# Designs tried in a protein design run: designed miniproteins, single chains, continued (5). Part 6

Each design is a single chain, and the fold is of that chain. pLDDT is the mean over its residues in the fold that is shown.

## One batch from the design tools (miniprotein)

Design m16187
Fold by ESMFold2-Fast:
Structure m16187 (fold): chain A 80 residues (1-80)
Amino acid sequence: SMMDQLIDKTVKKLLKAKTKEEKKDVIKEFLEELKSLGYSEDQIRQALATIISRLSEHLSDDELDELQQVAGEVLGEFLA
């Protein structure tokens, strides 16, 4: 599906991102793409949760906490 393709693309980009700023930009792009495709807020929240879950297999607890904080901040700004 298109959602699965976007999730796969975003997971790969986040694994390559080295700074907090790069991670914010990747997440912003992902949210903008989902909104442009007409996905609901609930679907967008679920897609972010899926990305974080997939990345949890590759990240330390500290890295995962930072990613969750960044994702929450970006989502909050995006939905305001």
Scores: mean pLDDT 86

Design m16188
Fold by ESMFold2-Fast:
Structure m16188 (fold): chain A 101 residues (1-101)
Amino acid sequence: MEEKIEKLARAAGAIAAEHAADDITLKAYDKNNNLVDEKKINSAEEAYEYTKEALRKGLSVKVVVKSAGGATTEVTLTEWEEPRPTALGGDTNRLHASSLG
């Protein structure tokens, strides 16, 4: 448990460090997927500390990065599932589906 929390907290810090010039917000969700807390991050250490505390409380954390170009990247950090980035664009769902009149 502690090892996984440490790994995920370091991942959040690394994402914040990589995107220090961008707008970074951490969002904490409970097990029912309700937004419990939200914090704008100013440094990698804030991202690390926030994520570590949220995960210890049994919450899941999303790292939301908004780049200057308008692109948004979301990474979900949780003990219930492996961390997974949400790519901007890349899902194609039946763009050629014909509609019945």
Scores: mean pLDDT 69

Design m16189
Fold by ESMFold2-Fast:
Structure m16189 (fold): chain A 64 residues (1-64)
Amino acid sequence: GAAAGGAAARAAALAGGMSERKADSLQTGVIDMGADAAHGAAAGAAAVEGNTLRGVQHLLDGGR
């Protein structure tokens, strides 16, 4: 979710040498902008995984 994405961005920013204040600003910005991006990324990842599992299931059930 957006909160997890924001926390990860903050941790990455801190690891990359950004100040805590700037990392907090980035986290807030990621939550505000990244709600759609985090939802899109999570939904995209879930859709790709679901489609892959469905494709494998089709191969197993009908591709033999």
Scores: mean pLDDT 62

Design m16190
Fold by ESMFold2-Fast:
Structure m16190 (fold): chain A 83 residues (1-83)
Amino acid sequence: SIPKLAERVAEKAREAGDEELAQLSYEIANEIKSLKSIPVETGLKIDALLLNAIYALEQGDVETARRDVEGALELIKKAKEES
């Protein structure tokens, strides 16, 4: 699930020493849990971004992970405005 992926990104970010990225990732998990619905296409895009963020953090590429997490958060903000 997206919340579990976001929580995994948060754990990896914290291990990398990026507490701000960890907090943004926990925000994604909480926002998804609070949404009534999300379009399937949007959910798939968020899923892909969070999986890429996990991979980037495992490679030590914090900047790519940050962009992916920020991209996922923007998709969530748009979904909240349209729901």
Scores: mean pLDDT 84

Design m16191
Fold by ESMFold2-Fast:
Structure m16191 (fold): chain A 55 residues (1-55)
Amino acid sequence: LTLTEAQKRALAAYERLKQEGASDEVIEERLKSLGLTKEQVEAILAQIAADNAAR
């Protein structure tokens, strides 16, 4: 799996905001500013988990 710069930034922002207890609205707005939706980030995380499980 090869991630774009925007996808890497979105994943980092998603993890950080969840750790800080940010609301779903704040998370979605931050991800949108990076050109991604919450659903797209969750799909990327699911793909990473599937790839790790298949090793």
Scores: mean pLDDT 77

Design m16192
Fold by ESMFold2-Fast:
Structure m16192 (fold): chain A 100 residues (1-100)
Amino acid sequence: MKKTVEAQVEVEPGDEIVVRALVAVNEGSTAKVTKITVELGGQKREFEVKAEVSGDGRTASVEVTFPADGLKEPALAKATVEVEGSDGVAIGVRVETRPR
């Protein structure tokens, strides 16, 4: 199974964008987060990530941060998280901003 989850947040100039992905798997299932993409103000940044979980009741979390440097006015940031795994995978994505 290959699955994508999208989340978005409004970003102010000088903020830092924090993308957190949480993955949980069922018994006998495996999953890995393969990529996180952040789009902001016509710019796209891709983060290759390797966070794998396997077994019953296991979870993994991945966090990437992206500074909103060069942003002149508030804009919408979109984060896309790609996960590969077997059936029985639950994915949660949170996107937040933090002042610098």
Scores: mean pLDDT 74

Design m16193
Fold by ESMFold2-Fast:
Structure m16193 (fold): chain A 60 residues (1-60)
Amino acid sequence: AEAAGRAALAGDAEAAARAARESGKQGHPSNAMTGAWEARRGGGDPEAADAARAAALEQR
């Protein structure tokens, strides 16, 4: 979750998606959604946030 937000702040959509995907691998949908939410909020970059959200939802 925190890693996804940090990557989104850097404007790195691929890194944000990767971090959100790792958050989702804990097996809970809430973890995947938290990662995506932090990416969107932290980065302010809609492209990075959308990539993170898609990756997080892909885990479920």
Scores: mean pLDDT 58

Design m16194
Fold by ESMFold2-Fast:
Structure m16194 (fold): chain A 98 residues (1-98)
Amino acid sequence: SVAEAIATVEERLRKELEKVRREVREELERMGLSVEEVRAQVAEREARLAAELARLEAAEAAGADPALIEARRLVARAIREAIELVREVVAEEEREAA
């Protein structure tokens, strides 16, 4: 069912976001990676979010199935959450370094 598909996507995204947060923290702690390098990766993710939002708008305008529209909203929301988590980790590491 569509509901089961959405639940599966949510579970995978939750695990991926946790992994990304851990990986960013580990890299910053071990390597002293530039905040600018991490911010550049965030910018790439923001560009992807913009593309997904444009696809969502096009689907809504075309009268696509409401369940497919909701699934696309979920993907866009997950990308936004991933961006926010990376930014939070960077801010935490900057505070620790100060």
Scores: mean pLDDT 72

Design m16195
Fold by ESMFold2-Fast:
Formats: C-alpha cells, structure tokens, sequence
Structure m16195 (fold): chain A 88 residues (1-88)
C-alpha cells in the first residue's frame, strides 16, 4: 500500500543522508547499524527497492573499508548478505 511505499522511501532518503555524513565526518558503528536497519526495513516494506538498498549498503561498506572501521564493515556486509539471501 501507499503507506509502506512512502515509509520505504523515507528510510532510503535517510540512508542517503547517513552516507553523506559518513563521507564528511567518518563512519561510526551507530551510523552503520542505522544504515543496515534502514536498508533491511525498506526492502521488507517494498522488495522493489532491493537494488537501491544494496547500492546504498555497498557505498557504506566501501566507506567503512577505506576508514579501517572493521566493526562497521562487518555490520554492513552482514546486511548485504541478508538482503541477497532473502531478496536476491
């Protein structure tokens, strides 16, 4: 329904904002968890957003890798694997 689509869009827009903050200010474990949770919930609400959610998680993963934030990297890799297993 429309409510689920709008909620999924809101989560994805928030995820874009998180990625911008991560690029400018560094990746935190809290931001990685929020990005993972938002992406997983958005795909659960509307699976048509799977390609976009994976793209956002992959961007977060690359930022975490470049900064050597191993815990954030693990969180984002686990979210990518979960989405691919359930929806890919």
Amino acid sequence: GLKKILEAIGLLLRSIGLLLDMELNGVTVEQARELAENALEAVKLDPSFTPLALKLLEQGRELARRQGNDESLRILEEAIEEIKKKYG
Scores: mean pLDDT 90

Design m16196
Fold by ESMFold2-Fast:
Structure m16196 (fold): chain A 93 residues (1-93)
Amino acid sequence: SEEEEKEEIRELFEKLSAEITSKFQTLLNKIDKALEEGKISPLEAARKKLYASDLVAEALTQMRKYAEAGDKEGMEKVAEETLKELDELLKQL
């Protein structure tokens, strides 16, 4: 039913948002470690954090719009692409 589907979408949004924010936190911690170890400059660390923050903010905004529209597939696609991009950023450190 539409009610059951809305509940599933809400639970999926919460799950995917948690996965994205958890990976984002891992990335921030790795950036901070690289800065502490002298592998990157304070300016480079700030730029990487800003880029990742903008990526996550845009993804969560788009996912919320898809969730409100009842578009589960659109939400999952945004989450998948965002998680892949965060993984690529993690590999660069």
Scores: mean pLDDT 90

Design m16197
Fold by ESMFold2-Fast:
Structure m16197 (fold): chain A 75 residues (1-75)
Amino acid sequence: GAMAERQAFLDDLTAMSNAARDAALPLVQKAHDELRRIVAERPLTPEEVDQLRGDLLVPAVKAANAARKAYEASK
């Protein structure tokens, strides 16, 4: 009954979250590596670092959203 329906929902939520994480993780790592390279090349203010980090993470956010959409479409 209700426990089986709740477990199925939680399993789906977990699978979708894992798909999003797996899609985003290599892009997050690439963004961090790029940020470290830029910071090592020139001094940046904390505000410039925060802005650049946000910009570099955009592909990871898009990949996570695409993975969630693909998971929903696969049902």
Scores: mean pLDDT 81

Design m16198
Fold by ESMFold2-Fast:
Structure m16198 (fold): chain A 58 residues (1-58)
Amino acid sequence: LSPEEEFDLTLSRLMELILERQDPELAERFMGIVAYLAETGDVEAALRRLRELLREAE
């Protein structure tokens, strides 16, 4: 997968889990990563954090 495709798939899966579980802590952690990306512009670090969160959530 390209980094762009991996980002899209990871984001979609995390959003699916957030909607399925309705877990406010999972949603908060997800929003924290989004805020980090918005503040730093570091897509690579944000993707790494999203993958880690997804792995922990599954």
Scores: mean pLDDT 78

Design m16199
Fold by ESMFold2-Fast:
Structure m16199 (fold): chain A 109 residues (1-109)
Amino acid sequence: MEALEGAERAARAAAEAARAAGAGDAEAARAAAERARAAGEAAARAGRGEEGRRFAEEAARSAEAGGEAAARAAERGGPRNNAVGAAAGAIGAAGAYAGGLAAARAEGL
């Protein structure tokens, strides 16, 4: 349960980074990216068993990469970069959620 909950928080933060990047709000996108990284790190630590840990780590990497890409795109600015940041953050959020579900299934949940 904890790994899935952490992955869900990481996915939400990456999705927040995507929305902020789409709006051109670099400061909000950076704050959301930092939350995605912290939640991802917590999820990775909560992973249980060999496969559960592997999927939790994949969820963490997805949220962190998506959030960071969203923040960097928003910091560059402009409609094209805002759209790229929104897409990257959304992909990171989806990956984090999928990884969290895979970790829960590997743990028999």
Scores: mean pLDDT 85

Design m16200
Fold by ESMFold2-Fast:
Structure m16200 (fold): chain A 113 residues (1-113)
Amino acid sequence: GVRVTESGGGTFKEGSTVTLTATVSGGEVVGVSWLRETPSGRVEVLIGNGSKRGKGIRDRFKGSGSGNTWTLTISDLKLEDTATYYAVAGVISDETGLGRLVAGEGAKVTVVA
């Protein structure tokens, strides 16, 4: 079956850079979107379809990737970037040939002063 595995979460200093990685298996990746859920439960779209920034999202958020490995890089980390980050992959399943949306389990990022 199709699976998305996320890595790169942890605790980071304000002003540093984090790179989160999504690895997709079991199908052909059409694209990966990145979303975050804040500690207050607010959901924001950061990157759509691999590299397109969401409305109001700053240039310090960068999506890239090809094949089965996709990344979200966040530079100049702010305390407000403390959140759980989710990769959502559009994938054509190797087993069925059908398109699916599959989310990773989330990568927790904590930013400290």
Scores: mean pLDDT 88

Design m16201
Fold by ESMFold2-Fast:
Structure m16201 (fold): chain A 64 residues (1-64)
Amino acid sequence: HMSMSDLWEKIKKNGHLKTPEDKKEVEERLKRIEELIKNGSSQSDINKEVSRLVGLLIRAVAEQ
């Protein structure tokens, strides 16, 4: 339920997405995924966006 909030807090604390540009990219990806899900879009499109977002988040969190 609160995994995204926990990840977002950790990212902010680590400073990896502290810039407005980085935060904007993550937020835009989240909105795009939400739109794809609401529209019942293709599994391929959803997987692509989720994969990219997960990659960005893992990169930020794993940095230490």
Scores: mean pLDDT 67

Design m16202
Fold by ESMFold2-Fast:
Structure m16202 (fold): chain A 64 residues (1-64)
Amino acid sequence: DEATLAKAEKIADEIEKEVLRKYLAGEISPEEAGPLVRERTLKALVEELGLSEEEARELLEKVL
């Protein structure tokens, strides 16, 4: 679904910006940044879009 993909891309972008901010502030390591983006994006897709974990995982692979 085009609309769902667009929303997911926006969610992923916002989370990447938040994680980058924390990295630049010295709050997280480079090793922590990647897993944190994936974890938070998956959770946000489930919570904000009402997707199952399976659907959210499929969408995550398209936006990251």
Scores: mean pLDDT 82

Design m16203
Fold by ESMFold2-Fast:
Structure m16203 (fold): chain A 52 residues (1-52)
Amino acid sequence: EEALERYIERLKKNIENVKKNFSDISAKRFIDNYEKTLKAIEEGRKRIEELE
C-alpha cells in the first residue's frame, strides 16, 4: 500500500505540474492520461476489497 500511495502522490504532482507549466491541448492530453491511471488504481482497490 505504501507503493500505491507513492504512485498516487506522484500522479497528483504530475497533474499539478502540467496545469502550472502548460495550458494547451498537450496539457489536456497529459491530464486525461493521469486521471485514467488514477481511475484504474481506484477500480483495482475495489476489486481487492471484494476478494478479501
Scores: mean pLDDT 71

Design m16204
Fold by ESMFold2-Fast:
Structure m16204 (fold): chain A 103 residues (1-103)
Amino acid sequence: MKEYRYTLTVRGITPAGTIVADLEIESSDGVSSRGPVAFPLTLEGLEAAVAAARTGEPQEITTVAEENGEEVVNHYTIRAPAEFLEALEAVLAQQRAAYERAA
């Protein structure tokens, strides 16, 4: 079993709705990587980012995947400054509208 820990700290949001975040990755093997990333979050990740900005508390999401018959557990800790709340809510609303159009 491998375990990865991801810490995402929201740094900004582009006009296109791409979230800019600082990413830190740690694995159970002792490998660590960190740096700024620009990516859209999944709907669940966006909801967690909004909750983090609203409460001021980190939000945790855990996913379990299988890679070549090995269990891979991914822990995501999402942090968002309260100043990004309105922008994050706008991105979430846009993503929900897109999801509803696809469904």
Scores: mean pLDDT 75

Design m16205
Fold by ESMFold2-Fast:
Structure m16205 (fold): chain A 110 residues (1-110)
Amino acid sequence: SKELEISREVIDFILSEENLEIASPFLYPLDPELFPNYNKIVPNPLSITKIRQMIESGEITTVEEFLAELEKMLENVKKLFPEDSALVKKAEELYELAKEKIKKLLEEES
């Protein structure tokens, strides 16, 4: 479907070399060995790789569902780190980059 194509293109965009500095901390779930309270604070961990898997498995079928999972990932980061931290700022920037890319792709469809 067109929505699955858009979601895949956005994942590819945020994982591109130009966005890797922003995206790389969120590629995989945080290591619970380094963050011992992670499982208590974030019982359902999300990452870019997990969200990509959900698109491929059919758990995410719409652009709205894709954005909702990215927003949950951002909310999880905000639960673990101070609001002024570099990680929270990168997560917010990643979410805005994804939203802008979706808007551009939807405008191309219109």
Scores: mean pLDDT 81

Design m16206
Fold by ESMFold2-Fast:
Structure m16206 (fold): chain A 118 residues (1-118)
Amino acid sequence: AAPPAVYLEIAVDPDRAAATVDVTFSLRTEAGEELGSVSASGVPRAAVDAALTAFGDEVAAAGAEPDPVRRLAVIARAAARMLATLGVPPEALREAARRAEAAGLDAVAAALREVADE
């Protein structure tokens, strides 16, 4: 069977005057069903901008990987690293990994656990 299509939604506090922001990450199916969410509060806005830039660079670099399974693993690892950099605690990453595994997203679950154990 084809793997389910999933989307990572990133929501940032719209108050542009704030020096810190709250960031919510939601993993959703193509149909819009929420598989799980994790949040980081009081994150410096500059740290969010830097982490999103680094994630974008990793995704662009992953385009050089010809194997789609390996490419997905690289992107999942980069996403997990972004979450940790933004202050998502290891316990929340492990909970997200359990939910990802229950949804059949083994590469995403492995990436979240690896980063949580750093």
Scores: mean pLDDT 72

Design m16207
Fold by ESMFold2-Fast:
Structure m16207 (fold): chain A 69 residues (1-69)
Amino acid sequence: SAADIAALEAAARIILELGGDEAQVRAALEAARAGDLEAAARHLRRAVSTLSDEQRAAFAERVAAAAGG
């Protein structure tokens, strides 16, 4: 859905700001644009897995804030 794509794009931006893997985030955005939400989520999970514990905590907080409006 459009809401799922928007959520993935929001998560991708936050991961990039926290220093996550740019190639994985770029691949995720390309997959989302093509409508492959499973591939997009898989690439974002790979990007998140390279973050520190502090960066992952910041990611969770910022995603919640972005989803809340």
Scores: mean pLDDT 81

Design m16208
Fold by ESMFold2-Fast:
Structure m16208 (fold): chain A 69 residues (1-69)
Amino acid sequence: SEEELKKLVEEYEKKIKEDPNNAFAWLNLGAVYYALGEKDKAIEYFEKALEIDPDNEVARKALEALRSE
């Protein structure tokens, strides 16, 4: 549900506060915001995941798909 997705946002935001270099948490925040319909936030978080982990194929493919609309 949307409420469950919002709880996931809180959990991953907490992980990022504990470790801002946690690429996995940034990647998952991007996925959750995309599921919530917040495309611009999803793009920002996927970009951050790639900044930390440039070889992250999941984030790269997600950004390619979102940027091509």
Scores: mean pLDDT 85

Design m16209
Fold by ESMFold2-Fast:
Structure m16209 (fold): chain A 88 residues (1-88)
Amino acid sequence: MKGELDRFIVKEAPFEKDGILVKNVKVEKEGDSLKITWELGPVAKPPFKVTYGEKGSANYKTKIVEKTEYVLKGLDLSKEYEIVIENA
């Protein structure tokens, strides 16, 4: 399928020594958008800082999200993206 050219690198930021920030990060296509979902680790707390951008472009956007999900719109799904999730 010519519309299924998604290549994503999801990098989870581990917490300090005593916890995991997020777990079970999942990326799904929703039409021309990407839905990112994750679960709270033992020490995770909202809001979260989600940083994303085209891999290698060094042009990344940051969003503050209070939920354990975020929908990225207006992406070129033929490109490779890097996504990082951290506590804000």
Scores: mean pLDDT 64

Design m16210
Fold by ESMFold2-Fast:
Structure m16210 (fold): chain A 66 residues (1-66)
Amino acid sequence: MHLEEGLEAYKKGDYEKAAEYFSKAIEEDPENVGALLYKAMSYEKLGDKEKAKELREEAERIERER
């Protein structure tokens, strides 16, 4: 599963590949809060603070509004 593949890439320090897998997870399930948060963490590691913030805000919105 793409979420699991993303986590494996993230654990290996391949944050670019991790972000790609998490993007695929979000594409199949836009309400996958876990994938949004892991993608945000991947962008944080890549230095893209703005994208990381947007993804965290989207995840929080989904959790809050349900």
Scores: mean pLDDT 81

Design m16211
Fold by ESMFold2-Fast:
Structure m16211 (fold): chain A 72 residues (1-72)
Amino acid sequence: SEKEKEKIRKEILRLIGEILRIIGEILDLEEELKKTTDEEEKKKLEKKIEELEKKREELMKKLKELEEKLKE
C-alpha cells in the first residue's frame, strides 16, 4: 500500500541522514590522522575510522534492502 511505501521512504531518509553523519565523522578523523605524527595515536584513529566504515557498510546494506522493498 502507499502508506507502507511512505513508512519505508521515511526510514530510508533516516538511514541516509545517519550514513551522512558517519561519513562526516570519518572525514574529520581522516583530517586528524593527516595531522598526527605519533604512531600510537595514528593506530587509534585508524581503528576508529575502520569501525565507522564497517558501520557505514552495514547501514548501506540496510538502505539497499529498503530500496528493493520500495520497488516491489
Scores: mean pLDDT 87

Design m16212
Fold by ESMFold2-Fast:
Structure m16212 (fold): chain A 100 residues (1-100)
Amino acid sequence: MTEAERLVNEGEEAFWRGDYEKAIELFEKAIELDPENARAWELLGRVYEMLGDYDKAAEAYEKAARIYEKQGNTELAERWRQHARDAYRKAGKEEKADEL
C-alpha cells in the first residue's frame, strides 16, 4: 500500500463521517503524491457534488475517466464520463457536458 493509497482510505473515512473539509484535504494530498490515482479523483468529485460545487465535481470526474481510459478500463472510463456530464449539466454548463 502506498502513502497515496493510505491518504485515499483516510479521506474516504472522513467522507463517510461527513467531514468534507478533511476529506478534500486528504484526497488533494493523495493526488499530489499520485496524480494518476483515479480513486482519489472520483472521491474528490463525490465530495464536491455533496457540497454543491458541481463544476469542481465534474472536473474531478473527468480526470478519473481519463485515467481509467489510459488504463484500458473502458467501463469505468465511461461511468465517470457520465458522472462528469451530469455534474456539468447541474452546473449549468450543458455545452461542456455535450463535448464529453
Scores: mean pLDDT 86

Design m16213
Fold by ESMFold2-Fast:
Structure m16213 (fold): chain A 56 residues (1-56)
Amino acid sequence: MTPREEALRVLGRVAKKYGIDGITPEKVREEAEKLGLSPEVIEEALRLLDNMKADR
C-alpha cells in the first residue's frame, strides 16, 4: 500500500470520529501514531489535509 493510500485511510478515520470540520493536524498525528504508521504517511496525510482545507 502506498503512503498516499494509508494517509487517506487515516484522514477517513479522523473524519468518521470527529467529523470533516473536526479534522486537525493534531488529531491526524494522534490517529496515525496510534496505528503505528511511518512518518512518511503522517507527512502525506498532513499535506492532503492542507490541500482539502485550502479548497474550501
Scores: mean pLDDT 76

Design m16214
Fold by ESMFold2-Fast:
Structure m16214 (fold): chain A 70 residues (1-70)
Amino acid sequence: SAAAEEAKREEIRRILEEDVEAALETGDEELIERVLETLRRLAEEHPDPLVREAAREALERLEELLEERE
């Protein structure tokens, strides 16, 4: 079902966005780098296209927020 696929995509996206926000709130450079690396790997290499899309969106969001903090 397309609705079930969309619901899973939204859930994955929300989890990844929570990880992004947590990393930014800590200000931990090592954690931020680790999250960036994980998101890049998921966006490029994960076999599930829904996970790749969610990871790409989370990566774009994290990079945008890091630019705003400079």
Scores: mean pLDDT 75

Design m16215
Fold by ESMFold2-Fast:
Structure m16215 (fold): chain A 64 residues (1-64)
Amino acid sequence: MKLVSATLDTSGASAETIARAGRAALAVPGVVEVSLDLSTGRLTIVAESEEALAAAVAAARAAL
């Protein structure tokens, strides 16, 4: 399967909030990887499908 990815700008959020958003995204079925870059505030989500990616992005944004 072709993996899909998205990057969220979390600039201005605390490190704890970004970590919580990353964990929320990783909990979504079909998500294979979540990467947090605290220096840039970027959260990158990799998923097995566009549906899983959309759900993970929504979960991460809800946690922010």
Scores: mean pLDDT 79

Design m16216
Fold by ESMFold2-Fast:
Order: C-alpha cells, then sequence, then structure tokens
Structure m16216 (fold): chain A 72 residues (1-72)
C-alpha cells in the first residue's frame, strides 16, 4: 500500500477517534480512490454508518486512539 493511502487511513482513524465521522468518511473515500477501489452506494452507506457509530461511542473512540498510538 502506498504511503499516501496509509496517511489518509491514519487521518481518517484520527478523525473518527475525535468524533468527526464526516471527515473520517471523506478521508476513507479519498484513500479508496488512491488505492483504485470503487465503492458502491451500499458500501458507502455502510461505511458512513459504521464511522458515525464509532464517533458516537466513547469506548470505540478510546480503542481506536490506542491503536493509533502504535504509529507514533
Amino acid sequence: MSPEVERLELEAARAAAAGDAEKAYELVLEAAKLAGIELSEEEKEALRAHLRAIAADPEQRAKLAEMLAHHE
């Protein structure tokens, strides 16, 4: 995977951990485009719902933040 795709995925994870589901969604879509992945509308809806669920859940956000710490 390219460093640019990895950077966008990490930024998306940080946005989700911060509670910004829409920013996380936009960054994941950008990463998918760079990776040559075309998402269906159903896949986009599922992704957006999943990111919103993570952004709304303090425990999921804390777990995601712990995972991101390993990239420091």
Scores: mean pLDDT 79

Design m16217
Fold by ESMFold2-Fast:
Structure m16217 (fold): chain A 64 residues (1-64)
Amino acid sequence: SEPRTPGALGGVDGMSEAVLRAAERLEKMGASKEAVDKIREVAKNKSSSSEQAQAIEDAVQSLE
């Protein structure tokens, strides 16, 4: 592999780690397993930031 462009998104992104940490915290707080599972799916699929945020928001709403 040849890194031509600095900041390429093809590799590991710190956002995935933050999303996984958020999922664990929400699960410990009592968020639904369905919402937590959705967060994991969008993180693994490298979905858009909006989709990842929406999954997290859904989990937060399950706490209400």
Scores: mean pLDDT 69

Design m16218
Fold by ESMFold2-Fast:
Structure m16218 (fold): chain A 75 residues (1-75)
Amino acid sequence: SMSLAQLLAQQYLDRGKELFAEGRYEEALEEYEKALALDPNYAEAWRNAGKVFEAMGRHELARKLYEKAEELEKA
């Protein structure tokens, strides 16, 4: 069963994904940061934050976040 922190992290992830789809990049990042504060091993949140930075033209930062997500998914 998921903890309350994990359930809340998933809600922040889902909200971030909705905001990203709307082009609201800074607000999407704020929601992903909240998810990662609750679960720093949440690979999907790292990957989605990377997608936002890539959309913002921050390619090197996006690469580092994708690498972090891949490391967590391989563990």
Scores: mean pLDDT 89

Design m16219
Fold by ESMFold2-Fast:
Structure m16219 (fold): chain A 60 residues (1-60)
Amino acid sequence: MEEEIKKMSKEELTKLYKEMVAEIKKIFPDRDVVKEPPKGLIALQETTLMYKELIEHINS
């Protein structure tokens, strides 16, 4: 997954990240999913963190 994501454009990665974050926020609106990963959503949280890290890396 990480290697596949690195082949995507910055715009595509940003779109996917926003979709994942919005989905998590809909379920856990009061949580910082990066600092406090929601119990039972580990896979979704890990994917969101990976997208965020890749976007930050691309922006650097």
Scores: mean pLDDT 61

Design m16220
Fold by ESMFold2-Fast:
Structure m16220 (fold): chain A 58 residues (1-58)
Amino acid sequence: MKTLGELGEEIKKQIKEKKIDEELLKEYAKKLTEVAGDSVSEEEVFEAAKRAIEEEIK
């Protein structure tokens, strides 16, 4: 499995290419919530990241 940093870099690359993979976003959200603990849910991170990325590629 990729580290949080590796996942973040791959997502940034996909944004530049305008070819976002939702499974990669879900993996990043899961990894981020593992690091952040109880402060945020995986679903909240995924939805926020997806919206932000959709704005960037539009």
Scores: mean pLDDT 69

Design m16221
Fold by ESMFold2-Fast:
Structure m16221 (fold): chain A 61 residues (1-61)
Amino acid sequence: MKEEIVEQLRAMKAAIEAGDEDAVEAHRQRLLDLGLTPEQVGMAERALRAGYDPEAIAEGL
């Protein structure tokens, strides 16, 4: 579970860096499917855009 969340956060970070907003949206949906709330997904995305490490973000969830 935690490992899948970290993998999705890493993939979302790569999509953000590439400017691929369609891929970012797909990763938001996958995080919801993994049991995150919309609020948690929004907080994680903002943290990734602010330059936080995906592993550190997952530890806070």
Scores: mean pLDDT 84

